Designed miniproteins, single chains, continued (3). Designs and how they scored, part 67

Each design is a single chain, and the fold is of that chain. pLDDT is the mean over its residues in the fold that is shown.

## One batch from the design tools (miniprotein)

Design m10458
Fold by ESMFold2-Fast:
Structure m10458 (fold): chain A 100 residues (1-100)
Amino acid sequence: SMDQVIDILRQTQVRVDREFRRVSRERGVPESFRQRGQQISRQTQGIIDQASRSTGSERIRLIQRSSSVIGRMRRVIDYLRRGDIDSARQVIDQTVQFVQ
């Protein structure tokens, strides 16, 4: 169901945010980079909350948007794990524009 999808997105967002905080600290990325990731996390949670209050095509659009942002943040985490800070920075900068 769509309610189940939203619950899964909410749980996934919490796990992704936790992993981003852990990996970015372990890799010693700048505080500004970490703050940007936290801003994306808060904005993504807002999109998920809006999806839970929406219906029809708008709900689907918000679910797809939050899923896309979560996927981008997973790519940021993967780049950070590999030590590719430049690629991680590019993806996080693009993601900030996407959630504005």
Scores: mean pLDDT 88

Design m10459
Fold by ESMFold2-Fast:
Structure m10459 (fold): chain A 69 residues (1-69)
Amino acid sequence: MLELTPEQREAIRFIADTLIRVGDLLEEALKEHRGDLEAIRKAMEPGFKEIQAETKARLAEWDARRAAA
C-alpha cells in the first residue's frame, strides 16, 4: 500500500475535490448553454479562475509551512 504523509494526503484530497468542482462547473454550464461551446467556456471561466487562485494559495501555504518547520 502507498504510505502517505498527512500533508501528501491533504494534497491528494485537494486535487480530488478540485476535479469534482470542475465537473460541477461543467454540468452547470451545460445546463445553461447547451450546444454553445464558447458560452460554456465563458460561463466556466470565473470558476476556473477561482480554482486557480485557491490552488496557488494552497501551494503557498504548504511552502510557508515547510519553510517554517
Scores: mean pLDDT 74

Design m10460
Fold by ESMFold2-Fast:
Structure m10460 (fold): chain A 92 residues (1-92)
Amino acid sequence: SLLRERVGEERVRALDEQLKRITEAVKERLKEFDEYLKKNPETPKEEIRKEVIEFTATALRAIGDLLQLFLEGASREELEERTDEAIEEIRK
């Protein structure tokens, strides 16, 4: 692709891999939250909304930061470090 040719295949691959890792952490967190709600059916709607908003904000911030780091020429290691921090925060 033109993006891979212009920016470098390895850098685009590194970004793709980190975005996938965040997406998988998001999916796992959603599954865990769904299981929690099955065990706690009386959970207030406002509490559910708050958790979803906070979780979504965390994920979006991490994606935004990764895209900014990528555009600023960050190394694979820097992208991985930011991803690791995001995954730890998502799993809390």
Scores: mean pLDDT 82

Design m10461
Fold by ESMFold2-Fast:
Formats: C-alpha cells, structure tokens, sequence
Structure m10461 (fold): chain A 56 residues (1-56)
C-alpha cells in the first residue's frame, strides 16, 4: 500500500508538471521564468518520490 500511495503521488506530480510545461510558452517572459522555477521544484519532488519507491 505504501508503494501504491507513492506511485499515485508521483503520477499526480507528473500531471502537474506536464500541465505547467504546456502553459509556460503562452506566458509573458517574466512569468515563464517563475513557472520554470516551479517546474524544477516539482521535478525535484518527483525525483524524491522515485527514490522512496526504489527503496521499497
């Protein structure tokens, strides 16, 4: 159940990342830079979840 919970959280993060990446090209340059930083944070969180899943 722990592995399944982490996998679901990872999938939800991936959806969020993909949605932000889809929208980013339509944003003004200053807002696009801010969203790039946010996407990087979400990718880091996804990598942490991947490591937790791999450790199970």
Amino acid sequence: SEKVSLEIKKLMLEISINSLEFIRPSLPADMAAQEEARIAELRARKAELDAQIAAL
Scores: mean pLDDT 85

Design m10462
Fold by ESMFold2-Fast:
Parts: structure tokens; C-alpha cells; sequence
Structure m10462 (fold): chain A 80 residues (1-80)
């Protein structure tokens, strides 16, 4: 179901954000990685609002985008 897919994508986004936070604490933060994580947070917030409205397909698309951005932020921090 869409709700289960959204939950999985939220879990991925949270996982990548946690990885980023650990890397940032180690001094591996970059300006580009920070901007990507900030954008991921905005997309996740918008997706939450859409899900609350019952607009699950749109919420899933934004949640997937948030997870992708969070993953990219973590990858950039690992490279830093």
C-alpha cells in the first residue's frame, strides 16, 4: 500500500540524515551537503502535509525525493 511505501522511504531518509549527522559531527560537513539535507527536510515536511491530506501518491513522490537528497548529502559528507 502507499502508506507502507511512504513509511519505508521516510525510514530511508531518516537513516541517511542520521549518517550525515554523524559525519558532520566528525568534521566532514560541507556547504553543498548541508544544502542538500536542508532541501530534503523541506521536501519531507511538504510530503507530511500531503499525506495528512490523504494525497498519498504525491506524498510518496516527495518522500522519495527527500530520501534521495538525504542520501546524496551523506555521500558528499563521506567524500569530504
Amino acid sequence: ALEEEIRREVARAVEYAREYAELAAEGRETEEARRLLEEASRKAEEAGDLAAQGRLEEALELTREAARLAREAAELAREA
Scores: mean pLDDT 83

Design m10463
Fold by ESMFold2-Fast:
Structure m10463 (fold): chain A 64 residues (1-64)
Amino acid sequence: MIEELRKKAVEAIEAGDAEEVEKLAEEAQRMGDYDLARSARVGAEAIRAGDEVTAALAKAEIEK
């Protein structure tokens, strides 16, 4: 379910696992949740760049 993907994306961002966040973004896109997919990709990129502020904002957007 999309809610399960959202929870996993939040946990992956908290863990700093950019690869897992990217996989979840791809799954969200396949399920038609483009907002979740976009926020998750922003989170993954922020983690790779070491941008903790942008990662936190992406997490907040995913949490609603």
Scores: mean pLDDT 80

Design m10464
Fold by ESMFold2-Fast:
Structure m10464 (fold): chain A 60 residues (1-60)
Amino acid sequence: GLKEDAELLIKYFEEKKDEELVEKVRKALETGDKSILDELAKELGVSREEMIERAKEFLS
């Protein structure tokens, strides 16, 4: 769900030392707004699903 995806992405962006992306994901988690994750993925040139998969692969 959103909580699990957001927690994964926070760890991923913390490992990459991208504080701005961490803050945006924390906002999505706090508000419950999935569209923030879709906006983030679009800024990175990927789908939300691709962004989550990249995070999983990186953290494995």
Scores: mean pLDDT 83

Design m10466
Fold by ESMFold2-Fast:
Structure m10466 (fold): chain A 68 residues (1-68)
Amino acid sequence: MEEKAKKAIEEAVRYAEEMARTTDLSPESLAVRAAKKAIELTKDLPDYLRNKVAGEAARKALEIARAR
């Protein structure tokens, strides 16, 4: 369960890193897209884990985008 959540965060972060390199999306837009990706990857997990995964992916995506 936790391993699946970690992999979902990793995939969402990779997605955000690729978008940060190839697009001019705002940090906020990248965070939203990363959160949505993480939620899609964890739709079979309990709500509390999905929320945690979405929040973590969004936070990391914001950090990546702001470091541009």
Scores: mean pLDDT 79

Design m10468
Fold by ESMFold2-Fast:
Structure m10468 (fold): chain A 61 residues (1-61)
Amino acid sequence: ASEEEIEAGIAYIQLGVAKLLASKGKLEEAIELAETALKSKDEEVRKEAEELIEEFKKKLE
């Protein structure tokens, strides 16, 4: 496995944790964690992070 594949896997786990934080009402912490995933070199990871951040911000309002 490449280093990029491992990094993408870790980023997906971070997005999963962000979803868990959001389910507990910790939306600000969830957004911060999802923003970390935006630094990923994987375009699909970045797209999912952007979508989750928008969803969390909408729930925070």
Scores: mean pLDDT 79

Design m10469
Fold by ESMFold2-Fast:
Structure m10469 (fold): chain A 77 residues (1-77)
Amino acid sequence: MEEAKKLLEEGEELYKQGKYEEAIELYDKAIELAPNTKIAARAYYNKGLALLKLGKYKEALEYFEKAKELAPDDKSI
C-alpha cells in the first residue's frame, strides 16, 4: 500500500513535468500493487489525464470509466 502510494505520487510529479509516458508507467505499477483501492482508482484517473495530454482520447475515457468503477461518483445517480 505505501509503495503504491509512492508510485502514484512520483507519477503525479512526472505528469507535472510533462513526462506523461513515464507517469503512466508509474501509475500502472501503482495499480498492479493495489488493484482494488482508492490508490488504484486515482492512478486510473491520472493515467486517463496523461493519455488526454498524449492525444489518446478514447483510451483516456476507458481509464476514467475504470476509475469510476473503483470509486463511484457519489454526485451522480
Scores: mean pLDDT 80

Design m10470
Fold by ESMFold2-Fast:
Structure m10470 (fold): chain A 129 residues (1-129)
Amino acid sequence: GPPVRPPPPAVTDPARPPASSPEVQAFRDTILAALLAHPAAGPLLHLPDVQAMRMPDYYARVPDPLSLGVIQEALDNGLYHSYQEIVADLERMFANYETLFPEGSAVRDEVAEVRALYEEGVARLQAQA
């Protein structure tokens, strides 16, 4: 059968406290909320339907499938313990879409707009430290 979707690359240590840190909540409420509300975010909201795509090499090209919806669900389930773990998943999500879709496609243009907003938000958050 197809390989099971790997767990989020956020390392869940069972000894770590639940993801209720103010930094994780601030990231969710500011940066992630802005990305989810962006008019170009459509392609990033849900994972592509791998079965409908019928790509035999999908998991070889995209070993860690991610979307904004998957990241938001992981946040809501307390799976992130730092904003850096969310950043790592967002960077992997963008890299996955850049691998799947060629430059000049509408999807790549939309992903680039969302990425620019993300990079601006992370830069502002880091400047607050």
Scores: mean pLDDT 74

Design m10471
Fold by ESMFold2-Fast:
Structure m10471 (fold): chain A 87 residues (1-87)
Amino acid sequence: PEALIGIDGDTILVVAETDDPELLAKLIVDAIEAVGGTAEVEIEGNKVYAVGRTDDPLLAAILIKFAIQSIGGSAKLVPVEEVLKKM
């Protein structure tokens, strides 16, 4: 899977493409919840869109990146505007 992660204040945005969107959605939610946040995810075909709120969005981004890398994917932290362009 390939993912873009953007941070705006306490909000974290993720857009990703994957062959297993249900697994990726779960990994993103689990990572955000692990840092005390809340997340909403939408799956459209092979695309996963996530919006999270957390007091530690950078830690959430790091955990999401590690989770995606653990399943053979890649994730990039980018300006939030770049993520919004893909939503």
Scores: mean pLDDT 85

Design m10472
Fold by ESMFold2-Fast:
Structure m10472 (fold): chain A 76 residues (1-76)
Amino acid sequence: SMADAAARGAQLVADSDEAEVERLMERAGLSAEERALVRRILAAKAGTSAAGAGPGAAERLERALAKIAATYEAER
C-alpha cells in the first residue's frame, strides 16, 4: 500500500544523512512542495521544531516518502 511505502520512506529519511535524503529526493523527481515537506522531517530530526503543514500536507508527504522508498528499492 502507499501507507506501507511511505512508512519505509520515513524510516529511510530517519536512518539516512541529509545528503543521502537530498540525493533520493532528486532521483525520485519530487516536486518543490514534496521536497519542502521531507525537509521539515530533516529539520525535526536535527532538533528544530516544525509546526503543522496546511491541508493536503499529509497526503503529499505520504506520496513523497513512498517515492523515496521506491527510488531506493529500484537502486538495489
Scores: mean pLDDT 75

Design m10473
Fold by ESMFold2-Fast:
Structure m10473 (fold): chain A 73 residues (1-73)
Amino acid sequence: PLEKKDAEALVKQGEELRAQGRLKEALEWYQKAIEIAPSAQGAGNLSDVYRELGREKLAEAFEAAAKELEAEE
């Protein structure tokens, strides 16, 4: 329970950084979040930021991971 709550806090921090256009920093926070608790939201956020950075192959990989995690829930 605590680990999942910690991951949610990291996702929130990443969302704030992404909103500010701080994409590389947002990636760091989203990566930490999915390391603690893998989630469709976390993988989807990584996919979105990688796409914004022009890293299309990584964006596609994390989009696939997000869909897989969503189906598992």
Scores: mean pLDDT 78

Design m10474
Fold by ESMFold2-Fast:
Structure m10474 (fold): chain A 59 residues (1-59)
Amino acid sequence: MSIEEALNAPYPLYAAAILEDGSLSGLGGTFNSREELQAFIEEVEKKYGPIKELYVIPL
């Protein structure tokens, strides 16, 4: 799903980042708030480059 859709999803959720080259960032986890998910997105993009989409499972 898109980053915008994920940020507006109900929490808690599981998310993992899919990069523009189609690879997984190797980082994923459970997030209890929009702020936690935003921090995760910023960390992934700083380390691995731009995120194409997020793989999200509502919990």
Scores: mean pLDDT 77

Design m10475
Fold by ESMFold2-Fast:
Structure m10475 (fold): chain A 91 residues (1-91)
Amino acid sequence: GVEEAKGLIDELKKRVEEAMKLSPEQAKRVADGAVELLQGFADAVERIDPELGKKVRELAEKAAADINKLTDDYVKKQQEEELRRRLEELR
């Protein structure tokens, strides 16, 4: 239920943060997979219990938005730093 959704959200956020240490591409892949897992979990709960599923979906959608924002902000910052580094090397 709701507690299981919170546990899944915490684990997925941790996996995204660990992937950020590897590369922007890995961070994006893990984030996309995390969002799909959260959506799938919410869909599964909603099929069994529509009222509980709505609460789980609300938590999953908020978590997905947080994960996407965190990942997009990280990827953008890494791209900006790489572009600045290349421009400095070119004079």
Scores: mean pLDDT 81

Design m10476
Fold by ESMFold2-Fast:
Structure m10476 (fold): chain A 78 residues (1-78)
Amino acid sequence: MSDEEIREELEELGLELIQAEYNKDEEKFKKVKEKIERLVKEYPEVAKPVLERLVQFARLGKAEKVKEFAEKLLKELE
């Protein structure tokens, strides 16, 4: 998997996570969250800038759960 493909997949998953929060779809939120966590652990260097952008996007969209989740992952990446 290329860095570009991983970046694009993480961006898509981030948007899905925000949609799941807006729709209060707890099951979809957990599933998408798990996929993001796996990709971040496997590709931390590629994931870091995507997570920073996800924090900004979640802040603008008032998606508090997504923002807190992305900030927590960023802290775990040191």
Scores: mean pLDDT 85

Design m10477
Fold by ESMFold2-Fast:
Structure m10477 (fold): chain A 75 residues (1-75)
Amino acid sequence: VLSKVALLIEIVGKIFEAELLLKNHPKDKKKIEEAKKLLEDVKKTLEQNKDQLSDKEIEEIKKRIKEIEEMIKRA
């Protein structure tokens, strides 16, 4: 249960890194590509660990992923 919290912190941390890349370098196409790859990695990690996470936790992560995806589409 507590190890699940550590996993969530790790996933959210990667999402935050992607967001920072886009916020600090909004016109840098290479940074945008790095953010896209981070999101893809997060999606894989989420699928591999879905048994360790509740439906609500999965939905929260997916919502944050969509927020970053919207930032990428606007860049």
Scores: mean pLDDT 79

Design m10478
Fold by ESMFold2-Fast:
Structure m10478 (fold): chain A 75 residues (1-75)
Amino acid sequence: SPLLEEIDKAIKEVDKMSKEELINKLQRIAEGLEPKYPLIAEVIKEMIELMKSYDEETAKTLAKGVLNYAKKKLE
């Protein structure tokens, strides 16, 4: 699945990305999920808002969590 490949790539690249790059990547993933998986897209969007209020390392931990959640729901 192209969406699963995109999520898997994001998980592998989290530690190489800035907080801003990671937020932008998660927004694109959420937009791609919206048509078929609107509830998963909503969870990702809510996590993005939470990430904005935390430091980069905490935001990366939150991003890894939501990406792994999305991956598990799509497998």
Scores: mean pLDDT 87

Design m10479
Fold by ESMFold2-Fast:
Structure m10479 (fold): chain A 60 residues (1-60)
Amino acid sequence: GKKELKEKLDKAAENLKKAVENKDLEAAQKYSLELLELGEKDPELFAEKKKEIEAYLETL
């Protein structure tokens, strides 16, 4: 359901943040792709997370 999708998005975003903080480009790329796949299932929910994701990527 949407709740499970949101939990997966939150977890993937957190993993992306950690990868960016560690400057692990391979992990950051992996989690970015996972977030894009989840976003295709619910673009509206993804839009809420997009600003947060973009902020993480700007620190690379």
Scores: mean pLDDT 76

Design m10480
Fold by ESMFold2-Fast:
Structure m10480 (fold): chain A 81 residues (1-81)
Amino acid sequence: GAEARRKAAEAAEEARRAAEEAGRARDAGAPGHVIAGEALRAIGAANTAGLYSARAGTREEGERAARAVGEGLGKPVEALA
């Protein structure tokens, strides 16, 4: 329904913002635990977007969130390794 679509979109946007924050924290030389915290927030929001996208009968918001996490976390994951 409409609420599931709205929640999927909200969660996808949260995932994108958290992934961007993780990348900025890494570029700023933040401690690994700070980068990890933002990365975990992004992953959690992407999972929420996927669940609500499935409930809404759509894939687009879940796929968008997954791409944003992958793009944003590439460098933070390398910094944590």
Scores: mean pLDDT 75

Design m10481
Fold by ESMFold2-Fast:
Structure m10481 (fold): chain A 65 residues (1-65)
Amino acid sequence: DEIEKLEAEIAANPQNFRAWAALGEALAKEGRYEEAVAAYQKAVDLAPDDPYLRAKLAEAEKKLA
């Protein structure tokens, strides 16, 4: 399970914003958009100057609207 692998990576390195972004992508693929938004928010919090992560967060939030 990709989500379990990403959660294990995050547990080992919670500062890895790329793992948080990848978790958001995996959750969004499963239609788990509320959880995807939470994962992308963590990625943005860790890398607030990354416009790609903000765009991914906005895209996931749009799925909730």
Scores: mean pLDDT 84

Design m10482
Fold by ESMFold2-Fast:
Structure m10482 (fold): chain A 70 residues (1-70)
Amino acid sequence: SKEEVIELLREARRLLFSDPERTRELLEEALKLETDPVVRKNIETALELLDQGDLVGALAAIDEALKLLE
């Protein structure tokens, strides 16, 4: 549901700087539930930036995904 995706993304944002491995798992879970292509693209971008070690970029992508859902 939309509410489940929002909660996963909020938790991912909360843990981003303290537990990036858990953040990746939460973003992957959100991506499995999300069907909107624009929201999915922002989650995929967050995952790519996280893998590159760009935590500030990953945060921006998570925030954009949340903005589209809220």
Scores: mean pLDDT 89

Design m10483
Fold by ESMFold2-Fast:
Structure m10483 (fold): chain A 79 residues (1-79)
Amino acid sequence: NAQEELDRVIEALQTLSKAFKEAKNDEELVDKLIELARSPDPELRAIATALLNFIARSSKDPELRERARKGLEEVEALE
């Protein structure tokens, strides 16, 4: 049980690592994180949402903060 959950978290982290490597800039990274926050994988959604929250609160770029904030609102409004 714990091993299966850990393996799923590792897979989610690998997916995130790939998104970070493929993003050409911080804006594209935020867009990829928004897509991952909509994933059917609950571990991936949780990690992507946490990272978007961090960016929205801590990024030195006000445009990135606003982009992350809007993405979070859109993810939370999923109906």
Scores: mean pLDDT 79

Design m10484
Fold by ESMFold2-Fast:
Structure m10484 (fold): chain A 98 residues (1-98)
Amino acid sequence: MKEKAEELLKQARELIDQARSLLTEAVNAYKKGDKEKAKELFRKAIELADQAVSLATQAEIYARESGDKELVEEAQKLRDEAMGLRGEAYNLLKKIDE
């Protein structure tokens, strides 16, 4: 299902972009001394990154079923990017919480 893989990858990319935006907002809130707002924004970024990981994982399954190696590689790269973004947000959140 090539078309399903492509749609899921598009959705995953949109979630990654939103998570990255929230991460930037969270850092700015922290810099201004608003720790509670920063924590909320980091948690939202983690949630969106986790959703992106799920969608990229589903896209990889459809790409494998279609035999499209390039889509499999794209799905794996997006999953790794989303996992990295989640880890960054989690580590920054943890620093605020001690």
Scores: mean pLDDT 88

Design m10485
Fold by ESMFold2-Fast:
Parts: sequence; structure tokens; C-alpha cells
Structure m10485 (fold): chain A 73 residues (1-73)
Amino acid sequence: SEAELLAGIEKAIEAVKKAYENADSNPYHTSEEVLEKVEEELKKLRELLKKKPDKVYELIIEGVEKFLEEKKK
């Protein structure tokens, strides 16, 4: 269901946040900006999930890939 998909996405975001907090003293210099951008994009995807659940996985994957590609530039 949509609720189950949304809950899964929320758990994933929480896992990323916890990983970032544990790595706060790590040598990853861009982690905070990357995390913030990912959270903003996922938040938009969550809104789309409520309106059009059939495309949720596609949009989430595309969003993540977009940020990964930006980091490769």
C-alpha cells in the first residue's frame, strides 16, 4: 500500500541520518550538503508518492541517481 511504501521511505531517510550523525567526525567533507539535498528530493518524492504511487519507485530511483551523477561531476 501507499502507507507501507511511505513508511519504508521514511525508515530509509532515518537510516541515512543516523549514519551521517555517526560519521560526523569522519573525513567525508561533503556529507552534510549531500544529505540535505537527498532529503529535499526525497521529501518531494514522498509528496508525489501520495498523489501517484504507481511511479514512486521510479521517481525515487531517478532522484537518487540524479544526485549521484551530480557528485561525479
Scores: mean pLDDT 60

Design m10486
Fold by ESMFold2-Fast:
Structure m10486 (fold): chain A 88 residues (1-88)
Amino acid sequence: MKEIEELIKEIEEKAKELVEQYRVLGEEEKAKEIEKKTKEVIEKIRKSDVEEAKKIAEEFMKWLEEEEKALPISVLERAVRRTVERIE
């Protein structure tokens, strides 16, 4: 159980960061999709043994990384510019 809880924590933290990034970009539907998939994966991990949970977690972390790489650069640049303008 302790190893499974650690995997769940890592997934929750990564997914939370990615969801927040998509929300800042105005991609609310994509943020909700990531939240839903994260919840489903966590429930699946909790029902699995340690070896299966590790494989599920690894595959989901790869998917989260690909979603992070798929962030629209033009929209990301706009969000960063907005933040800088707010400080200046």
Scores: mean pLDDT 74

Design m10487
Fold by ESMFold2-Fast:
Formats: sequence, structure tokens, C-alpha cells
Structure m10487 (fold): chain A 55 residues (1-55)
Amino acid sequence: SEREKRREKLRELLKKRGMTDEQIDAFLAYEEALEERIKNKDYSPIDTSALRRKV
């Protein structure tokens, strides 16, 4: 699916940018949680702590 491709792409991009495997795993876990909320109900507070350091 497009979501699976996005996860793989994000992992590769984050590695290229120098993120650690632990940081990448945390980010991907957040992405999965967000996907679940979208399927169930489109609301959930977004924790962007990992992204804050990059953006």
C-alpha cells in the first residue's frame, strides 16, 4: 500500500539525515498510531517531539 511505501521511504530518508535507529523506530511508531486514528476517528493529539529537532 502507499502507507507501507511511505514508511520505508521515511526510514531511508531519516537514516540519510543522520537519525538513529531508535529515533526512527519511535517516529514510525507514531506514524502507525496516527494511521490507526485516521481509520477509527480523525482526532488525536500529535506528538512531534522527534520531528521538533528537525523542523
Scores: mean pLDDT 67

Design m10488
Fold by ESMFold2-Fast:
Structure m10488 (fold): chain A 57 residues (1-57)
Amino acid sequence: MTPEEARDNLRTAEEASEKMMKVPETAELGERMRRASEERYREVIEKIERRRREEEE
């Protein structure tokens, strides 16, 4: 997975969660999805950076 792909996935999830947060019945689910997507993005970027450092040596 590339950093660009991870960022695009985060954008898609943010759009979806924002849409859900506008509806009171799904607002809680939207917040949870947003937090999960942010954590996943961070994890993926850290893995990519670690792998890139290993490959450069």
Scores: mean pLDDT 76

Design m10489
Fold by ESMFold2-Fast:
Structure m10489 (fold): chain A 83 residues (1-83)
Amino acid sequence: DEFTKFVKELAEKYIAEAKQLLAEVKADPSQANRDKAILEIEIMIGILLILYGVAKLLNDEEAAKIAEEAIKELEEILAELKA
């Protein structure tokens, strides 16, 4: 459905953007670049958490699963940025 498609496309976009932010921090590991990357990824996780909640309320298990898996991958990128 359109909601599942939206969640999937947004999740894929956020994961790609987070991986790019991680690569940029690894290339230029300034505190400012790290803080910016952390903030942007935390916002992405927050938005996906809201969408996960909406998916659960709608009983849309496919959208919920996509959001949950994307949140997990973003949390792993965040952990690498904070290491």
Scores: mean pLDDT 89

Design m10490
Fold by ESMFold2-Fast:
Structure m10490 (fold): chain A 81 residues (1-81)
Amino acid sequence: SLAAARAAILALAAQAGLTLLRQTADSLLLRGTTAQFRRFMALLTAAAQVTYRDVNLLRGTLLGTPFEVRRTGDDTLLVRL
């Protein structure tokens, strides 16, 4: 479910040391360092079925839910579910 995918992504963000700035039912705005972003992207890539990855963008499915992670600034990532 979307709720299960959101909870899983939040858990991985916490493991990577990212700070949750804002959330909705289908989006998360996260803050961190470049090293924390690398950890988060690696954790999410291991957990998910990835369809696209570069340094600023990850797309895939997690628990049957499509997601996108996009770097939106120097210290921010936006997750859309």
Scores: mean pLDDT 89

Design m10491
Fold by ESMFold2-Fast:
Structure m10491 (fold): chain A 110 residues (1-110)
Amino acid sequence: MVVLELTDEAVITREDTDTDTVETVTLRVGEAIDLGEVEVDGRRLSVALVMEEIDGRPRLGLGLAVDGGLEDARYLARRGARIAALNENVPLGMAGVVATGEEVAADRAA
């Protein structure tokens, strides 16, 4: 993945070397793109790239969408996964739960 430009929009080019396919995607504030799945201790989690406005500036963040919501977030937190900051950059409804260090907070913030 290559970020071609980052202003009020992020222009991202993805290349598949095997198929020689190039896809260009534009992300605006509040939009997300699926990056696929990662495996954490035998669990598959969906990862998204999100464009968010932080301190009045557009920024790219990573978000996790977790099956099972709170239970999966508790599992990840116990394994030392730092997903609290990532949840701040996931659109509402895709961010399962906020987890902070050894504490797991189930959507206790608005």
Scores: mean pLDDT 46

Design m10492
Fold by ESMFold2-Fast:
Parts: C-alpha cells; sequence; structure tokens
Structure m10492 (fold): chain A 90 residues (1-90)
C-alpha cells in the first residue's frame, strides 16, 4: 500500500530529524504502518488479523525502545496495555 509506505517514510524521517538512530526510526515507522493495518482490519471486521497486526506493531515499538528511542520507550507500557486489553476482547 503506497499510502502506508509513504506514512511510514514520513514518520521515519521525523524520528531521524528528532535525533533518533536509523534503526530506532525504522522500527517506529514499521510500528506505525502495522498499527494502521490493524485499524483497517478492525474496521473490516477481521478481529483476529487486527490483534495479530497490533501485536506485531508492539514488537516493533519495543525494538525501537531497545534501540534507544526515548519516545518509543515512553509509549511501550501504554501500547502494551492497549494491545492486551484489545486481545482479551477478541
Amino acid sequence: DEMLERLAEEERRRRLAAGESEEAAEHVAEALRLAALAGRAYRAGDLEAAVALARRALEHLERAAAAGSEGARAAVEEARAAVDAFAAEV
């Protein structure tokens, strides 16, 4: 999807401009792309796909935090709680 790839590239560039490493920026961008795909699956009624994509987005956010992204590190606990709550409802 060209639109999601463009949005991920924009987020990657934004993270790099904020001083994050290329590794961290790439993981944040992929987390954003996967989260958007999870939202699309949710709206389409594919709840199993939505949960799977949301979990993959969380994994990338965790990898970004491990790679030194302070923004990702600050967001991980809230994102994990949201994904766990959503998975419990599906």
Scores: mean pLDDT 84

Design m10493
Fold by ESMFold2-Fast:
Structure m10493 (fold): chain A 74 residues (1-74)
Amino acid sequence: GPLPRDPREAEELARAAEELVRRAEELAARYGKDHPEVAALLTAAQILASAALALDPENERAKEALKRARELAA
């Protein structure tokens, strides 16, 4: 069956993903989006946001973090 729902753990992971996206956006604004640290932060943010959505598919913070990470990575 699907993974057990854990909204609290999902929110903690979503907040971590949001912070990594924020750092990536700040670094991209300063050094450009193709900077290696931006790519590393976006990869980590996507992993955490995806993990959060696996635990709570309705977590809006995780959805927004994943969307922002994907837009910056494009």
Scores: mean pLDDT 87

